Designed miniproteins, single chains, continued (4). Designs and how they scored, part 7

Each design is a single chain, and the fold is of that chain. pLDDT is the mean over its residues in the fold that is shown.

## One batch from the design tools (miniprotein)

Design m12208
Fold by ESMFold2-Fast:
Structure m12208 (fold): chain A 93 residues (1-93)
Amino acid sequence: MLPTKEEIDAFLARLEAELAKVTSKEQLLDVLRRMIEEADGELRDILERVLNYFEEHAKDLSLEEAKEFVLTLARQYADDAVGLRELAEKANA
């Protein structure tokens, strides 16, 4: 089931709050993995895409750069999910 914009906004706010508590890259990965296990549907897919991209492309980033990178990707993937839902709703109108 595609999440609502309010559910996506709440998810992004939670991710930002959890990342603010992170003091190492290992903790960053642990937060992402935990959130994946707690998430379902499209939110889980967003987190899995963020984790995979981070593991492939962000190994040399500082902790602060890694946090910004994760938040930026999560926002981009969330915007894509909202856009797909809005497009589907317009096609059925």
Scores: mean pLDDT 75

Design m12209
Fold by ESMFold2-Fast:
Structure m12209 (fold): chain A 58 residues (1-58)
Amino acid sequence: SSLSQAELREHAAQSSVDPFSDGPLLSRTGPGGETLFLSPLLEPAGKRFLTAAELLRR
């Protein structure tokens, strides 16, 4: 993927739209202080949050 983790964090901060699915992108702070994302495309059941690396691995 051409999208870096920093660019993904900027997208999450500036818009609520997931660049991969055109759906809502939810974010939260993980236990280590990292930003975690919930993408409807990658986790449609909403069962877990993904790290930026996991989201970009698609």
Scores: mean pLDDT 56

Design m12210
Fold by ESMFold2-Fast:
Structure m12210 (fold): chain A 103 residues (1-103)
Amino acid sequence: MMEEAKKALKEVAETAKANPKMTDENIKKITEAADKAVEVLKKLSEEELRELAREAEKWDPGSALTILTVLSRAAKERGYYELARELMKRAADIALEQSDRDL
């Protein structure tokens, strides 16, 4: 399961990178990849979701942002609301840091 979850998260991150323009087609592709990842992630424990979040921090900021957002959604759907909040805060922090580079 963990290896399937890692593969699903990598696929979401790569799909987002390959489809950077927010067209309806690109949004659909990214959403479909994210939905598949969430279904795999919902089979994991809270501790396994936390482990995946730690691994995401080793990736580039854009990929980490995408992965943390998907993990937060899976945590919320599993009822792990505190974890979902922590993951979304970290994703927001990464997004803010990425915005600063464009100044």
Scores: mean pLDDT 79

Design m12211
Fold by ESMFold2-Fast:
Structure m12211 (fold): chain A 87 residues (1-87)
Amino acid sequence: MINEIEVRLSLIIMQLWIAKELARQGKYEEAIELLEKAIEELKSLPVDTSKAIEYLEKAKEAVRKGDSEKAVEYLDKAAEEAARLAG
């Protein structure tokens, strides 16, 4: 069980890295789609992912506003929270 959660969290962190690069490139629609998928995946995990989800929602809002710097900041914070759950 725990190893499966750790693997899923690692895959989500990779998705956040891709979303970060999409946001930097101004590919906002693709970034939002990937973030919505990541939020759904986090909600499906049997651990408290609420803080990571909160940062992803903030990142999604920043992307919608065209604020790629803020989006990257929130994505980094979400990835850090997910990494804490995996370690």
Scores: mean pLDDT 83

Design m12212
Fold by ESMFold2-Fast:
Structure m12212 (fold): chain A 82 residues (1-82)
Amino acid sequence: AAEVEETLARARELAAKAAASEDDAERAAYAAELARTLGAEPAVAEAFGRAAVDEAALDPASEAALRAALRALREKIAAVKA
């Protein structure tokens, strides 16, 4: 199943673009798309995008939802390797 590999490749591409962005709006947009690619709900993805330019913008609930999405992705990777 290539879907996990494709998701990770997309996530790496978006993370690299966010890190390389000199513009706050562009960095926020790539960070939000990264969160959506990892399975975050739209509101959580928007909050993550804001946090990429202002760390205080990420509330605990949005952070927990992103951690849950990342955990689910890790479990899919483990299942593919089993």
Scores: mean pLDDT 71

Design m12213
Fold by ESMFold2-Fast:
Formats: structure tokens, C-alpha cells, sequence
Structure m12213 (fold): chain A 85 residues (1-85)
């Protein structure tokens, strides 16, 4: 939902990747795509992998809920842009 996306975006902007993973029920963070890690180069090293894993987890969550590849990728790009400022 849009409300869920806005909540995820807000948490990631605060660097709170752990809460995002918790909301998704993820106990083992996924290995993030290299493209996501590279796009987050301006995010501090200490947060970069955790934020990338949370974005990847949410993308995977959307796909599991029946979202299209285009929708999931657009959402991932939105989250990357939100945290890279």
C-alpha cells in the first residue's frame, strides 16, 4: 500500500533499516544487489549494507505480493533516491 511505502521510506531516511526488516518479518537480511550498493555510495558505510538489504527485502516482498517487476523496481529506485540525499 502507499501508506506502507511511505512508512518504509521514512524509516530508511532515518537509517532505521532494522525496523524495516522487522516489519517485513525478515530475520536474515538478504544479500543486496551490487547495483543497489553502488547507488547508495553517498550513504555512510556503516549504514549502507543494512539500508541496501532493507530495500532489497522490500522489493522482494512486493514481488511476493504480486507486484510487477516494473513496480518493484520503481519502488526500489524511489527508496534509493530518498536515502541518497
Amino acid sequence: SMAELERIERLLRLGDAASVLGLLGVTRPPEPDEEILEALANVPEELRRAVASAIQAYRDHLLSQGASEEEAEATARRLIEAVSR
Scores: mean pLDDT 84

Design m12214
Fold by ESMFold2-Fast:
Structure m12214 (fold): chain A 63 residues (1-63)
Amino acid sequence: KKEEELVRAGVEAARRAMTEKGLSPEQAVIAAILAVTEKDPNPSAELLRKVREEARRLYEELQ
């Protein structure tokens, strides 16, 4: 699904921000949203909420 591909791209951006750049989870969420908006300039609020939730889950797993 297109939304699932966008969420995946956002999560990968968040992972790179946290693991390669050492950014905070808050900054990683911003990186994820930017990655999503590069592929879809007008993402739905629901898509952005899913991206934020997955980025937070990733941070929790990396603890």
Scores: mean pLDDT 77

Design m12215
Fold by ESMFold2-Fast:
Structure m12215 (fold): chain A 63 residues (1-63)
Amino acid sequence: MFKLYFTLSPEERAKLTPEQRARLEAALQDLQDVYEKHPTDLEAIQQAARRVEALRAEALAAG
């Protein structure tokens, strides 16, 4: 992920299977929640963002 995004773009949704999209959306919701609850906790935000990136990498490897 080049930038920190809280939601999937329409293009990203089109590239993903429904299962991959659901997992990625859940991870993005976690990231958004961390950002809202702990906006100054960069480590927590980075950890949540890395989870999103890992899921994206897994989706690309599988498809």
Scores: mean pLDDT 71

Design m12216
Fold by ESMFold2-Fast:
Structure m12216 (fold): chain A 81 residues (1-81)
Amino acid sequence: ALEKLRQAYESVGDRDNVAPELIKTAVELYKQGESKSSIIKAVKEVMDEVINKMKPAMSDLMMKQMKDDQKEIIKKVEEAL
């Protein structure tokens, strides 16, 4: 689950397409028999890794936006599963 979600995040050059790709990949993993809890945990880990990597280059406003986006993506994944 984690590696597939990480690859989905890395494949997206446009920030607006990140949420749809993560949701799509999460739904595909769920259909393949992965547990909802495992998928949600993996989504959180991928997004935390990205935020931590980008943190030194981001403003406080950008950090807040990314954390808000993380919460919304997790909520949408939970609703889609």
Scores: mean pLDDT 74

Design m12217
Fold by ESMFold2-Fast:
Order: structure tokens, then sequence, then C-alpha cells
Structure m12217 (fold): chain A 62 residues (1-62)
């Protein structure tokens, strides 16, 4: 999808992949949740699954 919301979620996912700080990851996840609250699409839900996986990785490495 070329939807701007998908692009924003992909950018947040890339930032999360580079993160090792739990507080920073929580802030990024909050931004993701804001987008999903406004735009609860199937494509955004698929990206959420990937974002949650990265968030769980950061928590496990903390």
Amino acid sequence: SLDENVKKLEELLEQLKQSTDVAEARKLLSEVQDILREHPTEENQKLLDEIVAEYQRILAEA
C-alpha cells in the first residue's frame, strides 16, 4: 500500500528495529497505537504484528 499511514508505520517499525531502550520503544509503540486508533485497517494490523514482535525483542534484551 502507498497509504501514508502504512508509510508512517513502516518508518516507526524501522526506528524500533534500531532501538535498544525500553522507554524509547514504549514511546514508539504509543505513536503506533495512535495511528491504529485513527486508522484500524487490515494492512495497519499486519504492520502492528511486526512492530509488537520488535517491541517484545527489546523487552527480552533489557
Scores: mean pLDDT 78

Design m12218
Fold by ESMFold2-Fast:
Structure m12218 (fold): chain A 67 residues (1-67)
Amino acid sequence: SKIDFVVARAKLKGDKHSIEQVEEILRELGFSDEEIKKVVDELERKYGKNALLTPEQIEEVLKEIFG
């Protein structure tokens, strides 16, 4: 799935990612600006604006929004 591609790319880039790095991964994989905004807003709400996120945390939020 599209979610699986995001998680795989995050794992390849490292163990922890800023919200800005997650936004860039989503943009590179062809997510719309509206979809990216929903993910960014949920990540900021759940973990905080300056959070460093694991691929597992990214996957959880993507499944909440798109699953």
Scores: mean pLDDT 87

Design m12219
Fold by ESMFold2-Fast:
Structure m12219 (fold): chain A 84 residues (1-84)
Amino acid sequence: SQAEIERLQEEVERLLAEGDFEALEALVREIAERTLLESAEKELKKKFNSVEEVLASDNELARRAAEELPGLIEETIAALKAAA
């Protein structure tokens, strides 16, 4: 849910303030993957259990989003670390 995503974002801010970059990276990946899966499930009305399942789907837009996700995660982590 949106409230769960907001709670995870608050946890990311807490870990950034504490300098726990390992836990920060793990949470950024969790938020990004959850957001992709929730968006794909809502749009396609089909349950996905992993990013790999989205990559294997017949929907080109969903596959493209999943293909771009690792790069987006890396950019987000790099930006957060640079801002710290």
Scores: mean pLDDT 80

Design m12220
Fold by ESMFold2-Fast:
Structure m12220 (fold): chain A 69 residues (1-69)
Amino acid sequence: SDRQLLQQSRDKVIKQLIELGMSKEDAEKLVNEHLETGQPVSLYDKKTGKTLVLASSRPHDWNVFEVDG
């Protein structure tokens, strides 16, 4: 179901963001913003000094990118 696919995408991305050094709270906040807006969202990670970008090419095809600066 769409709900299960969305939940799997959310869980996968949250785990990936945490592995990239983001806190669980910030990872959940970023994912929820992307879910609400449907647009690319970004967060500067003070701990790593990198900007993390969450974007999707399709409704359930979510990707995380690391950007310096």
Scores: mean pLDDT 77

Design m12221
Fold by ESMFold2-Fast:
Structure m12221 (fold): chain A 111 residues (1-111)
Amino acid sequence: MEEERRRLIELAERTAREAMEAAGVSEEQKEAAVRLARLLAEAFAEEGLLTEELARAIGIVSAAIAGADIPRERVAEAHEVIARATAAHPEAYRAAVERFVEALRAEEAAA
């Protein structure tokens, strides 16, 4: 379980990095996307929601948030994966989002 969780978080980070590299953005933007993907994947993992499909979706959404020009269809597919997770596990999804928002606020307060 611990090893699988780590692997899924690493998958989200790798997906974000690859999407940012394909977009030709700066190292700072790549680091921002990878950090967002890690924080979001960690939040979903804590609530028991993290799957390979969701990890990849998190990576794509994180890259888009960090300013990469990701194809609309790919971003829409990632949002659909997240929407299905929300519908299946609404309370766990809400808890994961709250964890992520608190983690982002802590990062912003430290900057």
Scores: mean pLDDT 82

Design m12222
Fold by ESMFold2-Fast:
Structure m12222 (fold): chain A 59 residues (1-59)
Amino acid sequence: DPALEYAKKALASDDPEEQERLVIKAILDSKDPEAAAEAVRGAKTAKEAAERLVAYVTS
């Protein structure tokens, strides 16, 4: 699953700019990009967005 792969890479990254780029890629490669974007809405950091996205993709 490309979305899960990018989301996991985002969560493992220590670079906030890379985390943000990978979160965007994971959302776009998601089977439902709108639902994936909604799942990360309200995240205050790229890391929190990545955590929410991994949870969403594995739910």
Scores: mean pLDDT 80

Design m12223
Fold by ESMFold2-Fast:
Structure m12223 (fold): chain A 90 residues (1-90)
Amino acid sequence: SAEREAAIERLLENLKYIQQALKEKKYVEATQKIIATSPPALAAAIKTLDPASLADIQRIGNGISAMLVALLRGESVERAVARGVAAINN
């Protein structure tokens, strides 16, 4: 669907921004950008994490990856967000 394709494109562009910010060691800026550009449920899950923790930064990455994989598999945006949230919480 057009909605799914738009979500995939937005997520891929956000990943490029995040990679650049992480390379420049702008961890707080990267986390705030992820929060600002994420669906509300995913943003709420990310806000429970500590971006100074390497484990929690990895959890954020797992959430984004789970959402992207679900979208690429043809799942709805709503279902993809739920998978991202579940990945952060586990």
Scores: mean pLDDT 78

Design m12224
Fold by ESMFold2-Fast:
Formats: structure tokens, C-alpha cells, sequence
Structure m12224 (fold): chain A 65 residues (1-65)
């Protein structure tokens, strides 16, 4: 997951620490059965990113589960 965090940090211009927090939260919510839209909204609100950016992050995290 560190490699994914480094990729996301570079792609979105965020810190690796922020990317790791996003991955952890998205993974937790995916395992809780939340929809991609719900997870994207939560990430957008918590991290101040757009919902479309958050959705892309959720989709990338889901690929690595």
C-alpha cells in the first residue's frame, strides 16, 4: 500500500501521509459495504478535494483489495 500511496501523492499533488490516510479510510469504508459514491463524498469532505478526484482514488484503492 505504500507504493499506491506514493503513486496517488504524485498524481494528485498531495503528501504521501495524506494519501495513506485516504487509502486507509477508503479501504475501511469499502469493507463496511459503502458505495463508491458515499466513500468519494466522505473523502472529498475530509480532505478538501473534488468528488471526482475522490472517486478516482476510491476506484484505484478498490483495484488493490
Amino acid sequence: MRELAEELAKHFGISVSQALEMIRLATKMLREGKSYEEIARELAERFGISQSQALEIVLRVAEYL
Scores: mean pLDDT 82

Design m12225
Fold by ESMFold2-Fast:
Order: C-alpha cells, then sequence, then structure tokens
Structure m12225 (fold): chain A 91 residues (1-91)
C-alpha cells in the first residue's frame, strides 16, 4: 500500500512536469501543438488509469503505476527533445 501510494505521488509529479513542458512546447512552436496536446492527454490518461486501478485493486494499481511512470518518463524525454530542437531552430 505505502509503495503504491509513493508510486502514485511520483507519477503525479512526473505528469505535472510533462504537462508544463508540453505547454511550453506549444508556446515555442505552435506547429507542434497537436503533439504537445497528445503528450498531455497520454500523461493525464496514464495517471487517471493508475489512480482508478489503485482504488479497485492496490496490487494491480502498483503495477499499473510503475508502467505509467515509465510511459510518462519517455513522454517527458520526447517533449524535452522536441522543445530543445524548437528553441535551436528559432535561435
Amino acid sequence: MEEAEKALEELRELTRRTIELARELARVDPSLRGQAEAAMALAQGALNTAEKTFKEDPEKGLEVAKEAIRLVERLTRTVEALLARARARRA
């Protein structure tokens, strides 16, 4: 239970960071707004699924939360890479 709650807290922080970075990406490069919105939706969806699963089955909730963390970490890296390229392109 405590491990699953810690994983959910970590997932919430990662989701928040991903959303902030995706909003920044949409501001810096409006042509990537669709990709930014997709990243925000995927991160929020992963968090919602993990929280719902944890309420129904804490053991499965922990597994889903760990998988969601991996997904959101990959999304964060992708958004950071896109943002770096967008900033470099604008000089």
Scores: mean pLDDT 85

Design m12226
Fold by ESMFold2-Fast:
Structure m12226 (fold): chain A 102 residues (1-102)
Amino acid sequence: SMDEELQELWRRALEAIINKDLARAEALLDEMAALHIERGADPEKVEKVKGALLLVAKMWHEKDEEKREELRKKLIEEYGVEQDAIDTALADLAELEKAAEA
């Protein structure tokens, strides 16, 4: 089903994010965005959600605390993401990293 295709793409995107493969994460998020738009979602809303998810992925990949804080500020100010939502997303990624099987 179309929902199964989106679930599989999201699972692969999460794996790429956790593994800090930013290029693969971006490609998978682009594929998900294209699929949502093709199925009648508002392109402007889809691109905004994709942008926010990519910024969270960049924060997860980033080793420099000052640069991570700049990305957090961008999420809040440009994308309207709440502070608690960012913290929850990063905590969820940390739990998924711990649960990752070889």
Scores: mean pLDDT 84

Design m12227
Fold by ESMFold2-Fast:
Structure m12227 (fold): chain A 93 residues (1-93)
Amino acid sequence: SEETEALVEHFVGEAERWYKGRGNQPKTPEEAVRDYVRRVAEQNGLPLPPEDMTPEEAVLYLLESIYTPEQIQKLKDALVARRKAEEARRAAA
């Protein structure tokens, strides 16, 4: 789905931005997302997602451990809105 794709894309971008700023760049988007999700879970004392989960499933697993379904939907809506705003800003530049 578009919302789930936007969510995963956002987490890939956040993970890559985190590593790029610190000199530790991920090998693949999949590896970056998994490592980022594990780190966030560890920092918040949350259960780690199972290894057999896709990056999409791992992200959703983490969010479901922290947020209500309504909060997750609000986050998805916000990410879609942010993506459109960034596109509009780039078009105006």
Scores: mean pLDDT 74

Design m12228
Fold by ESMFold2-Fast:
Structure m12228 (fold): chain A 100 residues (1-100)
Amino acid sequence: SALDEAKTIVALAAQELADYAAENADKVSPEVQALIEEIVALARELMEETDPARALALMREILAKVRELLALIDAAANPEFAAAVERTAAVIEEQIRRAE
């Protein structure tokens, strides 16, 4: 279903951010790491969610935290990470639109 595809894509996007942070630990603040851990936890909750309205609410919450992450990143110091987070936000926005 479109919802199941959206859930999978959003969860994968969240995991890609976590993988980037792990590979670039020297460029990631404790605050950024904590927010990524929250995003991953929400993505895990999203994959278990069977109610469409709750799944959409979780995707919107993940998007809000990804946007918070983007505001927290020093784009001048780490432009590749900032660009990756911006792409992740765009992917999640597209999936929310398709699942609505």
Scores: mean pLDDT 85

Design m12229
Fold by ESMFold2-Fast:
Structure m12229 (fold): chain A 86 residues (1-86)
Amino acid sequence: MAEAQEAADEAAALATRMDKSGSVTPEEARRAAEAGDRATEAALSDPSLPAEKAAGYAILGVGAKTTAYLMGRRNGNEEAARAGAE
């Protein structure tokens, strides 16, 4: 629970930052994608977590990765786009 929550919060914060700034570095995109993946994996691998909460964390993780991918493409950062697509 706590790990999924922390990863989800990190992913959301990074996605919000990228959206507001309109720019992303490969490092930021990679961190956002990793945080998103951790949130999704932790939520889906915890059988005690209610399905509603697991779905919420998974959606948040996908959103963070999508934001990283789109910002990477817009900024011409191929590494950032690749990190977000993973």
Scores: mean pLDDT 64

Design m12230
Fold by ESMFold2-Fast:
Structure m12230 (fold): chain A 101 residues (1-101)
Amino acid sequence: SLEEGLKEGEKVSERIKQLADEGRHDEAVALIKSEIDRTLKKVKEAAEKGDFKTALRYIAELNVIAKTAEELARQGKIPKEVADYAKKKLNEAIEIFAKAA
């Protein structure tokens, strides 16, 4: 569900923020990229199966991660390019869902 995706995204967001707050910015970036790639793959797999509920769950999770990346980039804790990458991948996930639905 969307609610489950938001909750899972919040847990990932908390870990990303912890890494950034500890000055472990490269690890925060690596976690953002790996979680974006993982959630996008899950959206593609769910959409291909017609499992739109699961696809929306992972889009919700990806949305939280993308917003976290934007926040950290605005704070100067990660490069803007990482936040832009996250936003691009979120838009790609939404487009995949829209075309499959």
Scores: mean pLDDT 89

Design m12231
Fold by ESMFold2-Fast:
Structure m12231 (fold): chain A 66 residues (1-66)
Amino acid sequence: ARAQAEELHRQGMEYYAAGNLDEAIALFKQSLELDPEFRASWENLGRVYEEQGNDELAAEYREKAE
């Protein structure tokens, strides 16, 4: 489970770097479904939502990442 969560997070980071924010969000969420304690995916979801201008979701995901 954890190794699969790490792989999904890595793929999400690649989509984020390419500017494919919706795909990045989907992959980070899948990572968290496999490992809800995977802090990096929580943190990066906060960043992606902030970049989209969704400050409410960005704040929620940042709180989970602390």
Scores: mean pLDDT 81

Design m12232
Fold by ESMFold2-Fast:
Structure m12232 (fold): chain A 113 residues (1-113)
Amino acid sequence: MDARAAAIRAAAAELEPYSPVFGQAMAAAMEALERLRRGELGPGDEFEVEVDGRRFRVSIEYDPENKTIRITVEDEETGHRLVVTLDENLRVLGVEFYDAAGELVDRLEPAEA
């Protein structure tokens, strides 16, 4: 059970008034996170995924300076983007949502350490 993942999904649903694509991007990011946790994906991987007929580009990067892993999900049609930042134990540190212009719409950080 991951209460943080449930809270992040609930917060992503609140962005539906701004862009429905953020909910689909969150689903793509959660799939990538579960595959990372199973060792099926790693840093340097980039792939395309389809969620409800919408195509997303997913990229996974490791930042050795901050010891974090970043999952970036981009809608290939509109340029809307979601970034999930993880620690080395694949714990979610934050989620950032960007519109098609690259402007930050919202940032979610878990209140727990």
Scores: mean pLDDT 72

Design m12233
Fold by ESMFold2-Fast:
Structure m12233 (fold): chain A 97 residues (1-97)
Amino acid sequence: MELKKKIDEALDIFLEILEEKYGPDSPAVKAARLFKEGKLLELSFDEQYEVLKTLVDAFDEYREEILKKLKSEEQKKAFETLYNALKAMRDALEGER
């Protein structure tokens, strides 16, 4: 699927930025790896919320740096799609508490 490949590419660039800014053992990098591995739904609701909140906060902080590293319009759209999906999931989990 074309969109999935572009999302994976955007997520890899995001992970590189997080490792550079926070270090490979940071909560943000661990959260991004859990999401990339599809393990988010295996966590408790509290842990899912913390992972999503951490990812959204990092996306908000580094959005412009990520967009500058994404050279294609398809990659930029995939990144915005991922970012909006993460925000929606965070907000949904916040509403459950």
Scores: mean pLDDT 77

Design m12234
Fold by ESMFold2-Fast:
Structure m12234 (fold): chain A 105 residues (1-105)
Amino acid sequence: KKEELNKKLADGAINDVRNAADLVSAEDPAAAAEVRELEKEIIKYMEEAKKDPSKLKEYADKAIEQARRLGELISRVVDRMSPTHASAAGILVSGAIVNAELLKK
């Protein structure tokens, strides 16, 4: 059912963002504060999207915007990370964006 799918999509986006934030924060401690702030905003919007179906698109759009900012941050610090962890963090952020885009449908 659509409600179960929406929960899985939102939970998937949250888990992907948490894992990406953990990878970046471990590899570049100087970026940790900015990464954790973006993580908090994305999770906040995904949780709000789960609570109010009438605001689902609005909160998903806000989460996507913050997730894109996290992707831009990863691009700025990519040379301070191992290539494997940088690649994994980028894939996780892309996965979160895809899950949030699917949530809007």
Scores: mean pLDDT 86

Design m12235
Fold by ESMFold2-Fast:
Structure m12235 (fold): chain A 70 residues (1-70)
Amino acid sequence: DVEEEVRRAMEEMVRHSIEAAKGVPGSMARAVGHALRALGLVIDAGFPPELIEAVRRAIREADAAYEKVK
């Protein structure tokens, strides 16, 4: 279920972003890796624009979480 996989990947990204903000080295690179994978999955599957926007929103939330805990 790609929707579930994308959601889980985004949640994992948020956790890695928070870890990076707390000063854990390497976590930011892993968060970015998961973001790229999620985008690739959505593009490859040809999901409707609404799902693409959901992924974008999740990425923005991950970025915001990183900045808040910075």
Scores: mean pLDDT 71

Design m12236
Fold by ESMFold2-Fast:
Structure m12236 (fold): chain A 94 residues (1-94)
Amino acid sequence: MKEKIKEMARRIAKEVKELLDQGKSVDEVYEEANKRIDEEASKLPKEYQKEFREMARAAVAAVIDIHLGATLEEALERVPEKYREFVKEIIEEL
């Protein structure tokens, strides 16, 4: 299960980067990302939905922060400590 939620969070973060690279506004990208996160979360058992939402939202926020000019260090400082290593891995893969 943990691997499945990580894979989906990575996919959403990559989709967010692609939308930003296409010139979509930050507001449009957040709206699309939240819709995607809610859709994928609804497919998970209830006990994993909260962790997935937190993880995916953290990754999306970090990608957007970097797009807006934040350094990797600055973006990760805003991510909860328990997700920092995971979010760092995603950003380094993008």
Scores: mean pLDDT 85

Design m12237
Fold by ESMFold2-Fast:
Structure m12237 (fold): chain A 67 residues (1-67)
Amino acid sequence: MERRTVVLDPAEAEAFRARVAELSATRGIAPDDAENEVVDARLPGATLTGERRLPDGRTALEVLVAT
């Protein structure tokens, strides 16, 4: 497995968070599970391992990718 960090601009981070919230509400799943679904849809085989919000509104996503 390889670790990768994906940094989202403030607008991208907000869109990501909104999509996670919508998916969680729509499917009735936990926010963490919804985050993994969104990540897997964008990067197949990736697992979200961490999320850090940066002071300037950017968000850093840490993922594990199967090799």
Scores: mean pLDDT 75

Design m12238
Fold by ESMFold2-Fast:
Structure m12238 (fold): chain A 136 residues (1-136)
Amino acid sequence: NLMEAAKEFAENPTLENAKRLEQAVDEAIAKGEDLNAVDEEGRTPLHYVAEGIINAIFSGTEDKEEIIERLLEVVERLLKAGADPNLTDKYGHTGFDILILRLYLMGKIDEAVKINKRLWEILEKHGIKVEYKPVP
């Protein structure tokens, strides 16, 4: 299912797992599944997609750029289909918090700036309101 695919990708951010996650997202949307369903950590699939993007950036894999691009498309599909980027996990973090703040903390400033810009372009394009804006 979508949650399982998102967790598997977050733990092992390979191109194969990115493609499996793409398929799981398309199937979940087609079935009208609740994209905002949470696990025991209070995390949505969007939280795990964000974690997986972080892990792909840090892994240094040769497929890194392709994986990141595919996962940003996954974020756009989820948001367009009604995934709520304002939902927080047990620790009070949104998927955007996990993604952008961790990139800044890890010194991946160029990646944080690029991804933050693309996320805001997606939000604006689809008219999605967020309560959180990452600090520059």
Scores: mean pLDDT 81

Design m12239
Fold by ESMFold2-Fast:
Structure m12239 (fold): chain A 95 residues (1-95)
Amino acid sequence: SPEDRQFIESVGRQLVNIADRLVSLYPDDEDVKQMADEIKSKVDEALKSDVDTALRLLLDAADQLLQMLEKHNAPGILIDLTTSLRDSLEYLLKK
């Protein structure tokens, strides 16, 4: 539905913004840059996919981002925001 697509677009944008912020905090870290590129790739694929596939791709992206944020002891606000997005995606997939 249009409402589901708007939600997917919003979550994808937020995940990309958090990934880009992590890159800005660690600009010389090639693992962080690689992870950000992978997140952007998954978000781009999600935007072209059906709703169920999009939600699963975004959940995978959120999990990858959380792993990288925790590895770098990133600011708690970034971890909290990413966790909230992950929880919302899981909630929708259970319906």
Scores: mean pLDDT 88

Design m12240
Fold by ESMFold2-Fast:
Structure m12240 (fold): chain A 84 residues (1-84)
Amino acid sequence: MEEAIEKVRKLLDEAASLATPEVKRILRQAAIAVESLIKEGKYDEAVKVLITTAELVRLRSSPEIGEKIEKLLNEAADLIKKAA
């Protein structure tokens, strides 16, 4: 699980690097929430945070950037599901 948390953190950091300052703040808040939920064993809630964040990013980004960030967040969600 600690290894999965580090990989999820790196994917969220990569997504943030592609984002506007506003979306970057949203992604950083999501990263903190996801890490906390994983440490508490709340894996389903962590996945829901990532899915909800991807939807919010799509509404606040260009289609091209939104699709790239959505892919990274979906990869992070898949890592949590496989590690749980």
Scores: mean pLDDT 80

Design m12241
Fold by ESMFold2-Fast:
Structure m12241 (fold): chain A 65 residues (1-65)
Amino acid sequence: SSDDIFNLLLSRSRQIGIDYHNSTTLSQQNRVQDQFNSVLDDGYDQGLSRSQISDIYSVYMKEAN
């Protein structure tokens, strides 16, 4: 279902944010940013709403900072 996809991507976004926060080199940070961009691309491809994409960003930013 759409909710299952959203919850999966939201969970991935949170983990990627944690990985960014724990990264110690620019190379590691760039790799994690690429992973986050992949999650966003999946969200757009799966037809997530603007509010769902916003939630994915918010979760990533909260954990990354």
Scores: mean pLDDT 89

